# Ledger of designs, part 100: designed miniproteins, single chains, continued (4)

Each design is a single chain, and the fold is of that chain. pLDDT is the mean over its residues in the fold that is shown.

## One batch from the design tools (miniprotein)

Design m15686
Fold by ESMFold2-Fast:
Formats: C-alpha cells, sequence, structure tokens
Structure m15686 (fold): chain A 57 residues (1-57)
C-alpha cells in the first residue's frame, strides 16, 4: 500500500498549489523554508505514486 501524505505535507502542498512561495508557506506553518520545500517534495512524491498505482490497476 502506498503511504498517504501527512497533514503537514498536504498543508505545504496546498499552499504551493495556491501559488504561495516556499518562504510564505514556511512562515504560515512556523517552519524553515528548507522544511517546507521537503514537505512539498514528499507530498508530490506520494501523490505521484498513488496516480501510478491507479494506472497500473
Amino acid sequence: AVPLPSEEELRAYLGHLAGRSVEEIAKRLGISPQTAEELIRRAKAALDALVAEQRAS
């Protein structure tokens, strides 16, 4: 089973989709820009894996 993104990863990713910069997302979540970028990356990877799994079905 493909792991679902965490709540923090989804919050960061939704900010990214809304057109927010990594710096703005980090400020809103109270984390570093480096951590925000990592959360966005992890959320995207998990969603890409879910899409790939559905296409293989």
Scores: mean pLDDT 78

Design m15687
Fold by ESMFold2-Fast:
Structure m15687 (fold): chain A 59 residues (1-59)
Amino acid sequence: AAPAVRPVTEAERRLLRVAKELNDQGLTKDVRNIDDLLEKAVEAGLITPEEAEALRKAL
């Protein structure tokens, strides 16, 4: 485990929560990168397309 050199951003926390929800639903099989993760989250109804774009810009 790498030490946290900087505080985790809200965008990173949001992404982590979304990733956990997708993993709980078994929807992470096709996820290769952040874009795939956000697309799957939108398809699963966990976030809106607008939130996905905001997360991409904040990361």
Scores: mean pLDDT 74

Design m15688
Fold by ESMFold2-Fast:
Structure m15688 (fold): chain A 55 residues (1-55)
Amino acid sequence: SMKELEEQLKKLEELLRQKKFDEANELLEKIKKEYPEKSEEIVKFVHEVLVELGA
């Protein structure tokens, strides 16, 4: 569901902000597999968070 996607994206952002990149990458791959049609939007979201963090 969209609510489950939102919860997973929130967890992904938390992992990225904590610099837990291995865990973040595992979750990212899981989300992209569950929501392949949202893959580009999810990747954009990750890039925006990483740019904000200076990574």
Scores: mean pLDDT 81

Design m15689
Fold by ESMFold2-Fast:
Structure m15689 (fold): chain A 65 residues (1-65)
Amino acid sequence: SIVDIAIEEMVKYAGLSRELAEEVKRLVEEGRYDEAIELLVKKGGLSREEAERIVRGLAEAIKAE
């Protein structure tokens, strides 16, 4: 699925654990975008700009399905 591709991109290119990527997906599916961004910054070690880009891409992938 498009969402599965987005999760794989988070793991392979952003260096996130699969567990963290799945939690971010859950928050985005619930519309909790700010919490997903904060999780990526605090536990993923990403900049806020990188986290916002990832959350936006994941939200677009979820909407496409």
Scores: mean pLDDT 81

Design m15690
Fold by ESMFold2-Fast:
Structure m15690 (fold): chain A 58 residues (1-58)
Amino acid sequence: SREEFLELLKELAKTPLGKRVFDIDGDGKVTKEEVRELAESLGFPLTDEEVDEILSIL
């Protein structure tokens, strides 16, 4: 489900590998746009609040 996917993204964000995955540009900075683009590419677009929640973990 969407909720399970959001929880998986949060768990991924806690790992070093997950931080690399979210940093799409490889510039060492994870932006709201990168988090949105990743989730959208996986078929689960996120709200601004959900993006901010993931960024707070990263």
Scores: mean pLDDT 75

Design m15691
Fold by ESMFold2-Fast:
Structure m15691 (fold): chain A 64 residues (1-64)
Amino acid sequence: SKNQQILRLIGEILRLIGEILDLELEIRRLKASGGPQEEIDKLKEKIKELEKKREELMKELRSL
């Protein structure tokens, strides 16, 4: 039970890390092409939300 919960949390954390990396790559692409700052800001806000979720899951993992 506890080991299954740990593995589930690790899986969720890894998925969030992957999504954050994809968004960071999109920001780099937009910056390289001189893309609109508004799009970059939206992606940065999304990354912040995912980072908060990742921190919450990491706290849950460490509490086990």
Scores: mean pLDDT 88

Design m15692
Fold by ESMFold2-Fast:
Structure m15692 (fold): chain A 81 residues (1-81)
Amino acid sequence: SSMSEELEREYRKKVKEWMETPEGQKILREAAEGLALAARAVKRLSPEEARPEAEETLKKAEKLKEEYEKKYEEAEKKEKE
């Protein structure tokens, strides 16, 4: 129903707004760091045949970490003006 879509849209807007807060950015940065650490462990534990796929996953996780680290630094800098 259009009404459930509206409620979902409102919820997504709230989540997006929260993600732009200092609290949201800090938590997302920490989550991205954890994901990168997990991806590194997965690569180490992977058999040779699975290592290329694990390497691509790690690459994506590291990029996500860098992206959220940058967003957090920008948000912190903007707060300090």
Scores: mean pLDDT 80

Design m15693
Fold by ESMFold2-Fast:
Structure m15693 (fold): chain A 85 residues (1-85)
Amino acid sequence: SIRQQQGLDQVDRLVGQARRSADDGVRALRRGDLDTADQHRRDLQQLVNRAIQLGRDTGPRVLGYASRQAGDVLVTWRRGFRQAS
């Protein structure tokens, strides 16, 4: 449906923003800027939470997609954190 496609497109936008926050956060960690890194971690968590909520509001297909994409972002962040720390 149009609503499901719009939901998937919005999840992709939110997840894309979350991935950029993760990249910026890892970059901040590597230079020892812990305050900036923590701000980017909070930003990615808010974006991930918004994507999951959009899925809950739209339906199971969008929720499943959002949950998988959110998981991938969080794994990428944890891996980057481990490598930078």
Scores: mean pLDDT 88

Design m15694
Fold by ESMFold2-Fast:
Structure m15694 (fold): chain A 58 residues (1-58)
Amino acid sequence: SPEQALAAKNAGNEAFSKKDYEGAAKAYQQALLLDPSDVDIANKAKEAGKKAKELLEK
């Protein structure tokens, strides 16, 4: 659903701006599942996921 994709995208943007990369990665991944054609979200999900993974490997 477009509204759910937009909500997840906004949640990801908020988390990313706060440097909460784990939260951003989860939200962007959810947005991508709802709208896989959004290349901007795909790129943001990669970046946030990479940073979140670094946190998990501590």
Scores: mean pLDDT 77

Design m15695
Fold by ESMFold2-Fast:
Structure m15695 (fold): chain A 66 residues (1-66)
Amino acid sequence: SAAAEAAAKAAEEAARKGAEAAQRYSDNPGLHATAQNGADAGRAGAEVARTTGDAEKANALINSGG
C-alpha cells in the first residue's frame, strides 16, 4: 500500500540518520547507544513495512526504538 511504502521510506531515512549519529557519537556510549537503537528500529520498521504491507506495525516498531 502507499501507506506502507511511505512508512518504509521514513524508516529507512530514520535508520540512515541514526547510523550517522552513532558514528558522530562513537566516543559517547550513551548517545552512541541511543543513535544505534534508533537506526536498528528504523531498519526493522522498514523491513516490516515492506514484508507485511502493514504501516501500523512498522510505525509501532519505529516508535519503540525512539
Scores: mean pLDDT 77

Design m15696
Fold by ESMFold2-Fast:
Structure m15696 (fold): chain A 71 residues (1-71)
Amino acid sequence: MMEEQIKKIKELYEKAKGDKEKYEELLKELDEKTQELIEGIEESLEAMRAAIDALERDPEGVRERTAALLA
């Protein structure tokens, strides 16, 4: 389940405590499904950053598009 895979990712962050080398070592020990989920989350984070950046550049345009989706 996705919930269980997310839990594993959180545990990795806690064990690494910001240590990049330790985090990379722990990632190598994960099963393939969890590794793929991490990659998917990274893609989602990039998309989220792009959306925030777009909102900052054109807040009015984003509001208009959002209103159209809700109508």
Scores: mean pLDDT 64

Design m15697
Fold by ESMFold2-Fast:
Structure m15697 (fold): chain A 116 residues (1-116)
Amino acid sequence: EASERAAEGAAEAARGAGEAANAAAAGGAGSPEARRGAMAAGAGAAAAGAGATAGRKGAEGAAGAARAAEAAAEGAKEAAEGAKKAGEEAGKKAEEGAREAEEGAREAREAAKEAL
């Protein structure tokens, strides 16, 4: 089902954003940019997780999941940028999470379009 695919995409975006948040927090504890990015990615991950739960409730849920997944991808990008300023290793780990979040957001968006 398109709504199930949107929920899966949002779950992947939440997972990627969580990884980016953890990498930024661990590698950039002394960096305000990394801390801000970690908070943004964490908030995005929580939103996308909720979206994944709701996404299975038909076309309206699928659209909500896609929006939440986009928020997670945006937060994960900010975490990656902050982590890169704190250190190269932290930046690479956060960027991996950001890529996963963006892939999840893309999948959720495609599924939401199919549900319309």
Scores: mean pLDDT 78

Design m15699
Fold by ESMFold2-Fast:
Formats: C-alpha cells, structure tokens, sequence
Structure m15699 (fold): chain A 71 residues (1-71)
C-alpha cells in the first residue's frame, strides 16, 4: 500500500474504534462511519495511484452503503 493510503487507513480505524466506544456498538453509527472511512480511503488511494487500494475501498463503500440501506 502507498504511504498516504496506510495513513488514511490508520485514521479510519482509529475513528471507527472511537465511534464504537462512544455509541456502545450502535450498528447505524458504525455503518455511517464506515461509509465515511471508505470514501476517504477511496480518495486517498485514487490520489496516490494505488489502483488495488482504490478498488478495495470502492467495494467496502458499496458494502457499507448496502448494509446501511438494509437497516
């Protein structure tokens, strides 16, 4: 992974952990944060030219949006 993508992933994981603790594991809050995390990772990967990370982030975004819509 490109350095910028690794840094973005680290920030996203820290934020997801914080949302989990603050919300008591609320599924909607976690999925809303997952959508934001995936969008940020997609942008970072595209900016870095990391096509594999960009594709993984796009798939994560689609999955998170679908899960949110199913709630």
Amino acid sequence: MEEAVREALGRALARLAAVYEASGGDERALLEEAVRAAEELKRAAEAAGDERAAEAARRALEEARAALAAL
Scores: mean pLDDT 82

Design m15700
Fold by ESMFold2-Fast:
Structure m15700 (fold): chain A 75 residues (1-75)
Amino acid sequence: MSAEEERREELEIEIEAGVVHIMAAVLITTGRKLPPPDEALIEEARRLAEEAERALENRDLERLRELRRRALELL
């Protein structure tokens, strides 16, 4: 594989992980502010953030894209 292709994949991995973390933070904040707080939503969002960290460590772009889709469904 080319170095160019590897650099692009690395950047995409970092971007996707960042997006999932931002969405998880929004979901946690939203869940906490709902009357009453949505503890199930908060826990799901925390789990998404933890899975995104694991996927980032594993350089798993496909998993990060799946997690982004899941986070978007919860928004």
Scores: mean pLDDT 82

Design m15701
Fold by ESMFold2-Fast:
Structure m15701 (fold): chain A 88 residues (1-88)
Amino acid sequence: MLPEEERKKEAENIKKAIEELIKEIEEVAETEEDIKEARRKIVVLATAGHILAAALSFLGYDEEAEKLIKEIKEAVERAEEKLREKEE
């Protein structure tokens, strides 16, 4: 079993990585002119975020993982709304 200090440090790094992925999802929705490419990138970013949230849960941070999964879903929903507005 990993020491508590190592688990906490790894969890903090994972949280920061997920927060950055959420920002990238929002940026892609605003800056990418190709709607199909934007959707592809958002799927990849959201998938990476879910994998990282699973790792966070494995480290014992289940409540934080659940909260971040919800934030990823909300970011994807907002991104899809922006992409629909860009479609002719």
Scores: mean pLDDT 84

Design m15702
Fold by ESMFold2-Fast:
Structure m15702 (fold): chain A 119 residues (1-119)
Amino acid sequence: MIELTESGGGTVPVGGSVTLSYKATGDLEKVVGYSWWAEAPGKGSVFVASISASGKHVGYAKRVEGRATISVDREKGTAYLHLSDLEESDTATYYGVAVSVEDGLPHFHEGPGVQLTVV
């Protein structure tokens, strides 16, 4: 079983930066990818960034491209999201999502979320 623990939310000024992180524990050998998703009032859940467990494949949503950096410490199961040049529209609850493969099927493991407020 895979569990996520998240950190690094809070209140940050417009134009500032923040680093969000989550740590996956459990069957890390089954984890193939790490991603961040955001849920804002009225916008639903939206993709932010992803990285494969190998680090070879990285994806960013257009809205954060150039402002976001995702990285992973595969051995520790820790994924980091650095966001710079923050805008009020970045205010959301950010969720870590780890993807494992079991019996050829992807399983999505979601963290409880951390609130980011940009003022």
Scores: mean pLDDT 83

Design m15703
Fold by ESMFold2-Fast:
Structure m15703 (fold): chain A 83 residues (1-83)
Amino acid sequence: DHMLKGQGAFERGDYDGAIEHYEKALEENPNNVTAYVLLGQAALKNGDYDRAIEYYEKALELNPNNVIARQQLDRARALKAAS
């Protein structure tokens, strides 16, 4: 399960490994909103605010009512503006 492997990598601070596993989850299901949200979180942890914004925007394109994606998108934009 690529989602579980990605979560395990994220919890260990291996954000690049988390991204790799979540990208593999998207190869199996390109509409996996949760995978896009978790990719955004991993990108934020890497300080890659632009990449995080793109992932959260894609999550919201697929599900506009995703509260977590909306809140994290606002956070990523604020962090980018403050950096």
Scores: mean pLDDT 88

Design m15704
Fold by ESMFold2-Fast:
Structure m15704 (fold): chain A 70 residues (1-70)
Amino acid sequence: SLSEKLKKLAEKYEEELQKIIEDKETKNLSEEEVKEKLKKMKEKLLELAKQLDVPEEVINDFKEQLEEMI
């Protein structure tokens, strides 16, 4: 179902974001390095959405939401 696919995307988002936050604190990442990691995270999430056959309209909405958060 679409809801299960969206749940997987949300779980992956939280997992990747938490890793970036921890790396920023523990590895003293620069703001530029954090931005690069956030960009790669966004790309990975969009790729996962496509692999899960999420409808294109839903992927576009998700992309807009990620751009607002990051």
Scores: mean pLDDT 78

Design m15706
Fold by ESMFold2-Fast:
Structure m15706 (fold): chain A 90 residues (1-90)
Amino acid sequence: DVAEKLVEAAERTAQAIRDGNVEEAIKAMKELFEAGSKIKNKEAQIYVTSAMLLGTAAIVARFMGDTEEAQAAADGLVGSARKAAEIAKE
């Protein structure tokens, strides 16, 4: 299920950000982009785009040492991915 893969990738990205593992976060984001590209529902696409932007922001913030901003963006990433998955499964 593409929607489940999107959520799994988002959760892996968020965990990698919490662990300070930028390399793993980048790998997980590649999986998020692949899963997100397969979601065609227009309403879900808004949340897929939000997840992609927040995941990218989390990686950049973590790389720059902005740990609080990185964690907040990672939380938003997971929330957006979950909403996209719920809409895509309808």
Scores: mean pLDDT 85

Design m15707
Fold by ESMFold2-Fast:
Structure m15707 (fold): chain A 60 residues (1-60)
Amino acid sequence: MAREIIKKEIEESDVLNVDELVARIQEETGVSPEEARRILDELLASGEVKPKKPIEVRRD
């Protein structure tokens, strides 16, 4: 999996929409949407990447 590409996409993209990010990851890496979503979630949870803007973050 091209984790490095995904990290770059998250940090540099002006995309706030998870759906669009998943589509981009699919185009670049060829993984399934579910795999792309899993990788995205893992990177965010691990703190390896910090997006400039929140991506559908829950706020109560």
Scores: mean pLDDT 66

Design m15708
Fold by ESMFold2-Fast:
Parts: C-alpha cells; structure tokens; sequence
Structure m15708 (fold): chain A 61 residues (1-61)
C-alpha cells in the first residue's frame, strides 16, 4: 500500500487519524507518523483530527 492511499483513506475517515498515528509511534515508526501527518496537514490543514495528530507527533519527538 502506498503512503498516498493511506492518506486518502484517513482523510475520508478522519476518526482513524489519531489512532493510526498513535499506533505508528507505539510501533517505533515515528518517521512514518511524521510523514503521514505532514501530508495530511498539506491537504487538510484546518482539520481538527490532523491538528491533534500533529501535536501527538511533536510530543513524541
């Protein structure tokens, strides 16, 4: 599965954005979590679930 496909699915189902990011961080995949959040923010900067995910990633750094 491509990163773009995951981003598209998360934008269609924003309730999964925060759980997906938390799962990636728990799995030690912080760089993947950052890249996903970056792409989500570029496409939906005002989405509150994207803002929450960005804060979660920043706190995990």
Amino acid sequence: MGLQNLVDHLLENPEFIVPAVKTLIAAGLLERAREIVKRLKERAPDNPEVEKAEEIVKKAE
Scores: mean pLDDT 81

Design m15709
Fold by ESMFold2-Fast:
Structure m15709 (fold): chain A 68 residues (1-68)
Amino acid sequence: MSKEELEAEVRLSLLIMKATIYEKAKDYKSAAEYYEEAARLAEEIGDEELAKELREKAEEMRKKAEEQ
């Protein structure tokens, strides 16, 4: 992998970790924002399957935020 791809993968892992921390804290709005940012980065590095999963998570978090 290129250095840029490795840096992107590290950033992706950190964004997912932040999203999961906010999800566990029931801060669904912040969780949705981080899942969306992670999904965009996953798409940029060519991980289409992960990008889809992260977008689905972001939508789930948004729906939960609306229920609060």
Scores: mean pLDDT 83

Design m15710
Fold by ESMFold2-Fast:
Structure m15710 (fold): chain A 93 residues (1-93)
Amino acid sequence: SALEQLEQRLALEPDAGALIQLARAYLKQGKYDLALELVERALALDPDNALAWEVLGEVYKKQGKYEEAKEYYKKALSVEPDNERVKEALKKL
């Protein structure tokens, strides 16, 4: 129901926040290609969205691509230097 509501909203008025919420849902389901597509679309709308960069890092980390994950987490920190969540994620790589 929540995912269906997000998909309906995105069809009417796409926004970076809604795209990121849907991407995180697909990431939790292991649908990495769909999550990447939605995060890339969110970043096209708002390249300064630290959460989008963080989710991109999470997708690559879940795939075992730690060097790519590290680069995207660093990008998230370039937008939000005090993001403790991203700092902890980097330490666990």
Scores: mean pLDDT 84

Design m15711
Fold by ESMFold2-Fast:
Structure m15711 (fold): chain A 57 residues (1-57)
Amino acid sequence: SLSLSQQVAIAIGRVLRRIGDLLDEAIKTGKEISENIEVTVGEVTISGNVTMKPFPR
């Protein structure tokens, strides 16, 4: 089984990857993108709202 430290590391990694994907989408579309993110790994859950706003070109 995964330790709590390993579960936290994996959960954070997944959140950061999703944030990166949202930023890339916002840049590509030129539109504001807002998403609720929830990641659960074993006993660890990270949840929140993320909004990515691209700068005007």
Scores: mean pLDDT 81

Design m15712
Fold by ESMFold2-Fast:
Structure m15712 (fold): chain A 82 residues (1-82)
Amino acid sequence: KERVLEAMERVDQLVLEGKSLEEIRKVLEELGLSPEVQKDILRVAKAMQSGEGTQEDLEALGRLQLMAEKGISIAEARKILE
């Protein structure tokens, strides 16, 4: 249930520590997240590193926030945000 929250907390810390996207990806793999969730988290991490976000990056953040808040799957979050 809280795996996405834990992953996002770790990613926030790693971005602040100046870790590369490749290092962040390895951490997400160690957490055993699905490839779809990893992709969305990496989009958000990249936006955090650049200080800018595209519409697609904001959509990824929205899905991750819904997963974290409601304990739902990424597929369910996609359906809610459509």
Scores: mean pLDDT 78

Design m15713
Fold by ESMFold2-Fast:
Structure m15713 (fold): chain A 68 residues (1-68)
Amino acid sequence: LSDLERKILKVLSEHIGEEGLSAAELAEKVGASQSAVRKALRRLEEKGLVESSRGKDGTTLYRPAKPE
């Protein structure tokens, strides 16, 4: 994993009881651009480490994938 991917996973793990975090919220928390965070999130989803869902406001929210 890249350093950005590790930071994203750590932040998501700190919010595990919540619906999830948007790419914008993750960008602010990890100190990266929204573009960089979206690329990292896509790679994490491809690896099965992160899941996405649609929030009530239509925003895409991300959370750690549950182990099978």
Scores: mean pLDDT 77

Design m15714
Fold by ESMFold2-Fast:
Structure m15714 (fold): chain A 68 residues (1-68)
Amino acid sequence: MEEKVNELKKKIEFTQEQIDRLEAAKARIDADPSVSPERRAQIHATLDEAIDRLKENIEKLKKEIESL
């Protein structure tokens, strides 16, 4: 049980690192004056969708830990 909990916690940590990288990518796009507002919105929508999916994965992993 404890080994499984540690495995799931490591998966959560890895997934959070992926979210952090995507959020950093959004910040880089926001800092680039050559990117149009329309293009920025499209990129943000794509990155936000990816971030939301990763956050959903973290919630699933947390629920799996709670069920153990």
Scores: mean pLDDT 84

Design m15715
Fold by ESMFold2-Fast:
Structure m15715 (fold): chain A 61 residues (1-61)
Amino acid sequence: MSPLERIRALLAEIRASTDPARVLALLAEIRDIVLAMSPEEQEAAFPVVAEAAAIAQAILA
């Protein structure tokens, strides 16, 4: 499975979650995947990562 596919799966879990602690844990896992990616792969992942961060901010509000 590609790193981008894994990030999309984690985003789906974030979208389904109502638990702030779980959302933060999922966001941390996305961060770890992104840090292991090439700059080109990070650019491709940026929209998905930005959406995950926005949802996390809304849940923490």
Scores: mean pLDDT 80

Design m15716
Fold by ESMFold2-Fast:
Structure m15716 (fold): chain A 64 residues (1-64)
Amino acid sequence: ADELIREAGELGQKGIESLKKGDYKTAAEYFERAAELLHAAGDTESAQVWRELAEKARKLYEEK
């Protein structure tokens, strides 16, 4: 359980770094993976937050 939460945090951080670089597609992919791991760990609230960030990042690259 703790391992999945830790991995999700690492993926979320990579997503934020990608977002800061303007790589919205890669950011969305990392945020979605982070959400999946948190959901698997039973942390549905944090999973929802990362899923919302993934959706926002996806919209940013779709609007170009």
Scores: mean pLDDT 80

Design m15717
Fold by ESMFold2-Fast:
Structure m15717 (fold): chain A 73 residues (1-73)
Amino acid sequence: VKELADQLMNSPMDDALATLDQLKAEGMSDETFLEIAGYLLQNGPNDPKASRLAAHIRRLTDRVAAAVGNSTR
């Protein structure tokens, strides 16, 4: 997780996003994606690249989005 997060931060944005898309296509677990996103945000709290990559991971997993929702019934 740490090594992969460091690789993403050292890659151009387009390459990092493509790497994330490829990892999803290869079946990387949602847990691993969320660990990467957490690591990026913890080590780059003021880095727009880290925020962008974490947002992309959230879209790829959709797990957090699925967990937020209130039913009126």
Scores: mean pLDDT 71

Design m15718
Fold by ESMFold2-Fast:
Structure m15718 (fold): chain A 78 residues (1-78)
Amino acid sequence: DKYTIEKDGVKIEIEESPDGLTVTPQGAFSGELTFPVKKIKQGLYRDSLTGVVFEVTVKDGYASFNILGDVKYVLKRI
């Protein structure tokens, strides 16, 4: 499945596959911030580079992207 969310002036495109999750930020981060992550459980993912856990939720027609633990991490281009 594919999701598009907008948060804090950044548009984030999320693509889920059997092998994991790809997160592509748009706008100010366009083209620089795409990385593969492994799915831990439905809606919960771990960044494959930093180990940071983050949540993707879809409710009432809205999707949200939240970083658990309020940590800053560097996304790298694939």
Scores: mean pLDDT 52

Design m15719
Fold by ESMFold2-Fast:
Structure m15719 (fold): chain A 66 residues (1-66)
Amino acid sequence: SLEDIAARILELQEELMRDPEAARRADELFRRFYEELAANPDASEEEVTELFQRLLRELQRVRDEA
């Protein structure tokens, strides 16, 4: 569910904030995510869920590389 995805993103954000370089990369990903949401204010629930899933996958890659 979207709630489960959001919870996992928050957990990853906390982990990534412990490393300055990973935190900077995560910040860039969050900025792009919010920019996409702002550009598409009428996005459907499906489109929003896909954006969250993409963000989660990208944050997981940052964690794995850190």
Scores: mean pLDDT 84

Design m15720
Fold by ESMFold2-Fast:
Structure m15720 (fold): chain A 62 residues (1-62)
Amino acid sequence: MISDDEADDGMAMILIGLGEIFAKQGKYEEAIELYEKAIELAKSEEVKELGEKKLEEVKEKM
């Protein structure tokens, strides 16, 4: 059974977490790709905004 809202937001949060790990390792390009995918998958505004903020923070460090 597919829980579309939970599956999409849950996956987006996982991608944001992986992006933070990559950003801390200096892998900014990989972090950006993960944040962009998270924003596309996110169904809630809160998760989209979180992904967008993380994306901006990483772009400032490049």
Scores: mean pLDDT 78

Design m15721
Fold by ESMFold2-Fast:
Structure m15721 (fold): chain A 61 residues (1-61)
Amino acid sequence: MLKEGFKYLREGRYEEAIEKFQEAIKKDPNDSQAWLLLGIAYRKLGRFEEAREAFEKSVAL
């Protein structure tokens, strides 16, 4: 999950990374690190609004 998401993020597979981080969040919605990494992946894709929302979740937890 989070480990696989990191692997996809490093490989530039941002959509696959997002999927893995979303799976982690579904299992633990209070995982601030998963929200942070989701934000980073969205930012890499230029989806700045989704990135901002994910970062706000990460900080709020």
Scores: mean pLDDT 83

Design m15722
Fold by ESMFold2-Fast:
Structure m15722 (fold): chain A 100 residues (1-100)
Amino acid sequence: HMKVKVEIRDDGTLKVTVTLEDGSTITFERPLRGDIAELIDAEVRRLYSEGKSKEEIINEVIKVVKKYAEFLGLTPEQIDELIELAKEYVELLLDRYEKS
């Protein structure tokens, strides 16, 4: 079975490891754009401090990221990929906040 592992690194980049059905692995590094990463960090920090649930934080961050990406003129495909990346990043940030 194909398996995906996502890790957040100390520099804010995402490391994605995909294990294919034949047992081979592919590793990708996906740095978030600095402006988008800063936007996500600021929104997560604010919403977490307000006592919002994980689901509420994810939904609110996605709305903000989507609007900003549309303002920047990103294509629909780039926006969809960015939203999925933003979801993973928010979940990893929240896990870090709970462990810290």
Scores: mean pLDDT 71

Design m15723
Fold by ESMFold2-Fast:
Structure m15723 (fold): chain A 69 residues (1-69)
Amino acid sequence: SREAARRRRLQRLEDTVKAIYEAMDIDPEGAREALAALLGVDEVDPNMTLEELIQRARERFEEAEKKLE
């Protein structure tokens, strides 16, 4: 159950990153601000791909898990 719950959280995180990335077509400044907050960075590199953003979000999630241990 813990492993299934972790997989669901990672999937939700990926879906969230994708949704914000898609919002860049409507509000690119607000979308970048939301991604920066999600990734825990001051600014998001405008040249980062969706794949790189998902990977960075996943790495931050795993770092947060380690701190709670």
Scores: mean pLDDT 78

